# Designed miniproteins, single chains, part 115

Each design is a single chain, and the fold is of that chain. pLDDT is the mean over its residues in the fold that is shown.

## One batch from the design tools (miniprotein)

Design m3993
Fold by ESMFold2-Fast:
Structure m3993 (fold): chain A 100 residues (1-100)
Amino acid sequence: MEEEERERLAERLRRLTEEYIELLRKTGQVSESAVEEVRRSTERIIELLRNGELSLETLEVVVRLLELGVEYLSTDDEAKKQELIEKAKELIEEYNKALE
């Protein structure tokens, strides 16, 4: 992966994380410390990506999980929320299976 492509992925991850945080804050169910933890986790992932220590497969899983999280917080449909949880579990299981 080229350096420019890594930087574009880092920007995408940062944008998705801020969108996720804004949605979390709107739920009123999340503490400020949890928001700080999410930001720290994102910064660590970006550092690993820039240092070439993060695989593209891991980054794709993180981005997709974050996209599912944004969708989850954006919907009021309980059936849709359950569908998104199942998709997230499937994605995590697929990733773990690849790490065998």
Scores: mean pLDDT 74

Design m3994
Fold by ESMFold2-Fast:
Structure m3994 (fold): chain A 102 residues (1-102)
Amino acid sequence: SARVEEVIRQLEEIILRVEFFLTAYPEERAELIALAREAIRRLENGDLEGAIAVLEEMRRRVEELIARLEAEGADPGLIAEARAIRDTLEWMIRELRRLREE
C-alpha cells in the first residue's frame, strides 16, 4: 500500500529527527525510537491494528514530553519540533484507521 509506505517513510524521518533534537533527553529519545521501530515492524507485517496501537502510545509519550518541555522552559524550537512530531503521528493514526476501514 502506498499509504503504508508513506507512513513507514515518515516514521523513519521521525527517528532521525528524534535522534537529532532529543540528545538532552536520552530516555525519551530511546523510548520514542523503539516505539517508531516497532510501528514500522508491525506495518511491514500487515498488522495495521497493532501499528495503530503503538502509534497511539507513541503520541501519548510525545504529549507527556511536550508538557515536560513546557514546564522546564525548554528551547521553543525543541517544543515546536515535538509538537510537529505529535501532529505527524495524529495524521498517521488517521490515515491507517481510514485504510483499515476500506
Scores: mean pLDDT 90

Design m3995
Fold by ESMFold2-Fast:
Structure m3995 (fold): chain A 97 residues (1-97)
Amino acid sequence: SVAEKQKELEERVLEIIREARERLERGEPRERVLEETRERARELLEELLDERERLAEAEGKTETVAKYRPVARAKIDALAEEFAERGIEEVEEAEKE
């Protein structure tokens, strides 16, 4: 289900943020950590989109899925960038305080 996939995503998000924090603590360049975190976030968003589309197609919404998939995919890169940037900022702020 989408709900089960969202829970899986939340757990994996926490793992990604924890790993990013450990890498920053080891002195790895922020830009490299950000880039790799972004790629992992993109993969998670793509998996969630695939599950949503599978369920929509099962409901007979195949044409709607086909029409909107390109738009959704274009947004994945932007969302992954936002997720990675905000996640790393939260880690950096926690380390300061």
Scores: mean pLDDT 72

Design m3996
Fold by ESMFold2-Fast:
Structure m3996 (fold): chain A 75 residues (1-75)
Amino acid sequence: MSLEEIKEKLKERSKQVMEMLSRASKAEIDELPQIEKEAEKMIEEWSKYLLPNVVEATRAGLKSLLDSIKKEKES
């Protein structure tokens, strides 16, 4: 994979993460499970070309952020 392809994929992933977190922050509590499912599908697509350790770190980070948003809404 070329450096330019890696750069474009990184830019796309960053945009997808930011949009997902923005949706989660604005969502109702009952909508969060659907957003979490969409996040898992997104990570599964990335796992096709990212190293396993990078995928796992990204999954853990995104889950932590989504759990934080959920906890804030429940408080």
Scores: mean pLDDT 78

Design m3997
Fold by ESMFold2-Fast:
Structure m3997 (fold): chain A 82 residues (1-82)
Amino acid sequence: REEEARRFIASDPEAVARSDEWLRQAEKLAKEGNIEELRKLLDEVSREMANLDEGRAATLLYTATALRIVGLIIDVEIEKKK
């Protein structure tokens, strides 16, 4: 199952590159504590997902990217409440 998913994801190098770019931006924004821009980035990823065919490797990658950004937003919010 995992090998099959990994192979499927690797079949779309443009989607991989785009996901990597969004994650790089998200990590930078999280380090800066910029929740507003992190939420905007999440909205961008979600919009791109809505424009894709559900069976594409890009859809799985962008879903994983969106979940990672949500995790970063939660981490920054927790840090600000300390």
Scores: mean pLDDT 75

Design m3998
Fold by ESMFold2-Fast:
Structure m3998 (fold): chain A 85 residues (1-85)
Amino acid sequence: SMEEEMAELLARAAELANKIYKLVLQIFRDTDDEEKKKKASEILSEVNRLMLEAAQAASAGDLEALREKLEEIEKLYKELEELKK
């Protein structure tokens, strides 16, 4: 059902957001590079905004918008993984 697909996409977005949060904490622990810390914080802030927008899309029944927000969160996760290196 559409409700099941929305729930699955939201759960996946929440799991990615949690992984991003953990990576940000790891970057803050493992580096003294202030620019790297700043970039990690900016990514976290953007993910928080995207999670709010994803919840709004789900509330509106907009599966396409929800998928787009999830894809943006996935791109930020990859950017953060590269930043950690």
Scores: mean pLDDT 88

Design m3999
Fold by ESMFold2-Fast:
Structure m3999 (fold): chain A 93 residues (1-93)
Amino acid sequence: MAEEVRRRLREAGLRSPEEMLELAREVSKGTPEEMRAGMDGLAEVFPLHPETSLEGMRILERGRLELQEELRKEVEEGVKEVDKAVQQVVDKL
């Protein structure tokens, strides 16, 4: 599936910069593998549309960072719940 994302972004970049940006926004909500493939596709069309390719890469990088932050937040919440449970036991003894 990642290879399909790379192909779609490359072909969109050859046809229309606006279509490429719209596809980058869709890919930014996908998996890390799809976002990486999207970056590769945008890199292939960079010489034709430098500014638009850079904007697409920024969209994908923001999506990756947001996904990474969500995963970190989930881990942090899990740790807080464990700490809270331990504290409740200590407080009762």
Scores: mean pLDDT 76

Design m4000
Fold by ESMFold2-Fast:
Structure m4000 (fold): chain A 84 residues (1-84)
Amino acid sequence: DVVSQARSIIDDIRNNNYTISDIQNYMRQMGDIQNSPDSGRYISDKLSSMSVDDARSSLIGILSGIISGISLDDIVQRMNQSIS
């Protein structure tokens, strides 16, 4: 269950059990699962340009969006709207 996995990953991130590489790999895998590999790549590349703390916070937001039924394509659009 993708939603249950996303919740588990949020808990692991909050407990500092995830590395930035794990975050990047998860986003690319989610992109493939949702037939949105470009969105998965975009999120992965964006996270690699952030500090570890910023990447973790961003991923928690992304995973919370996935739990709420938001697609990766919609998440990418929201991320782009947040950039000046």
Scores: mean pLDDT 72

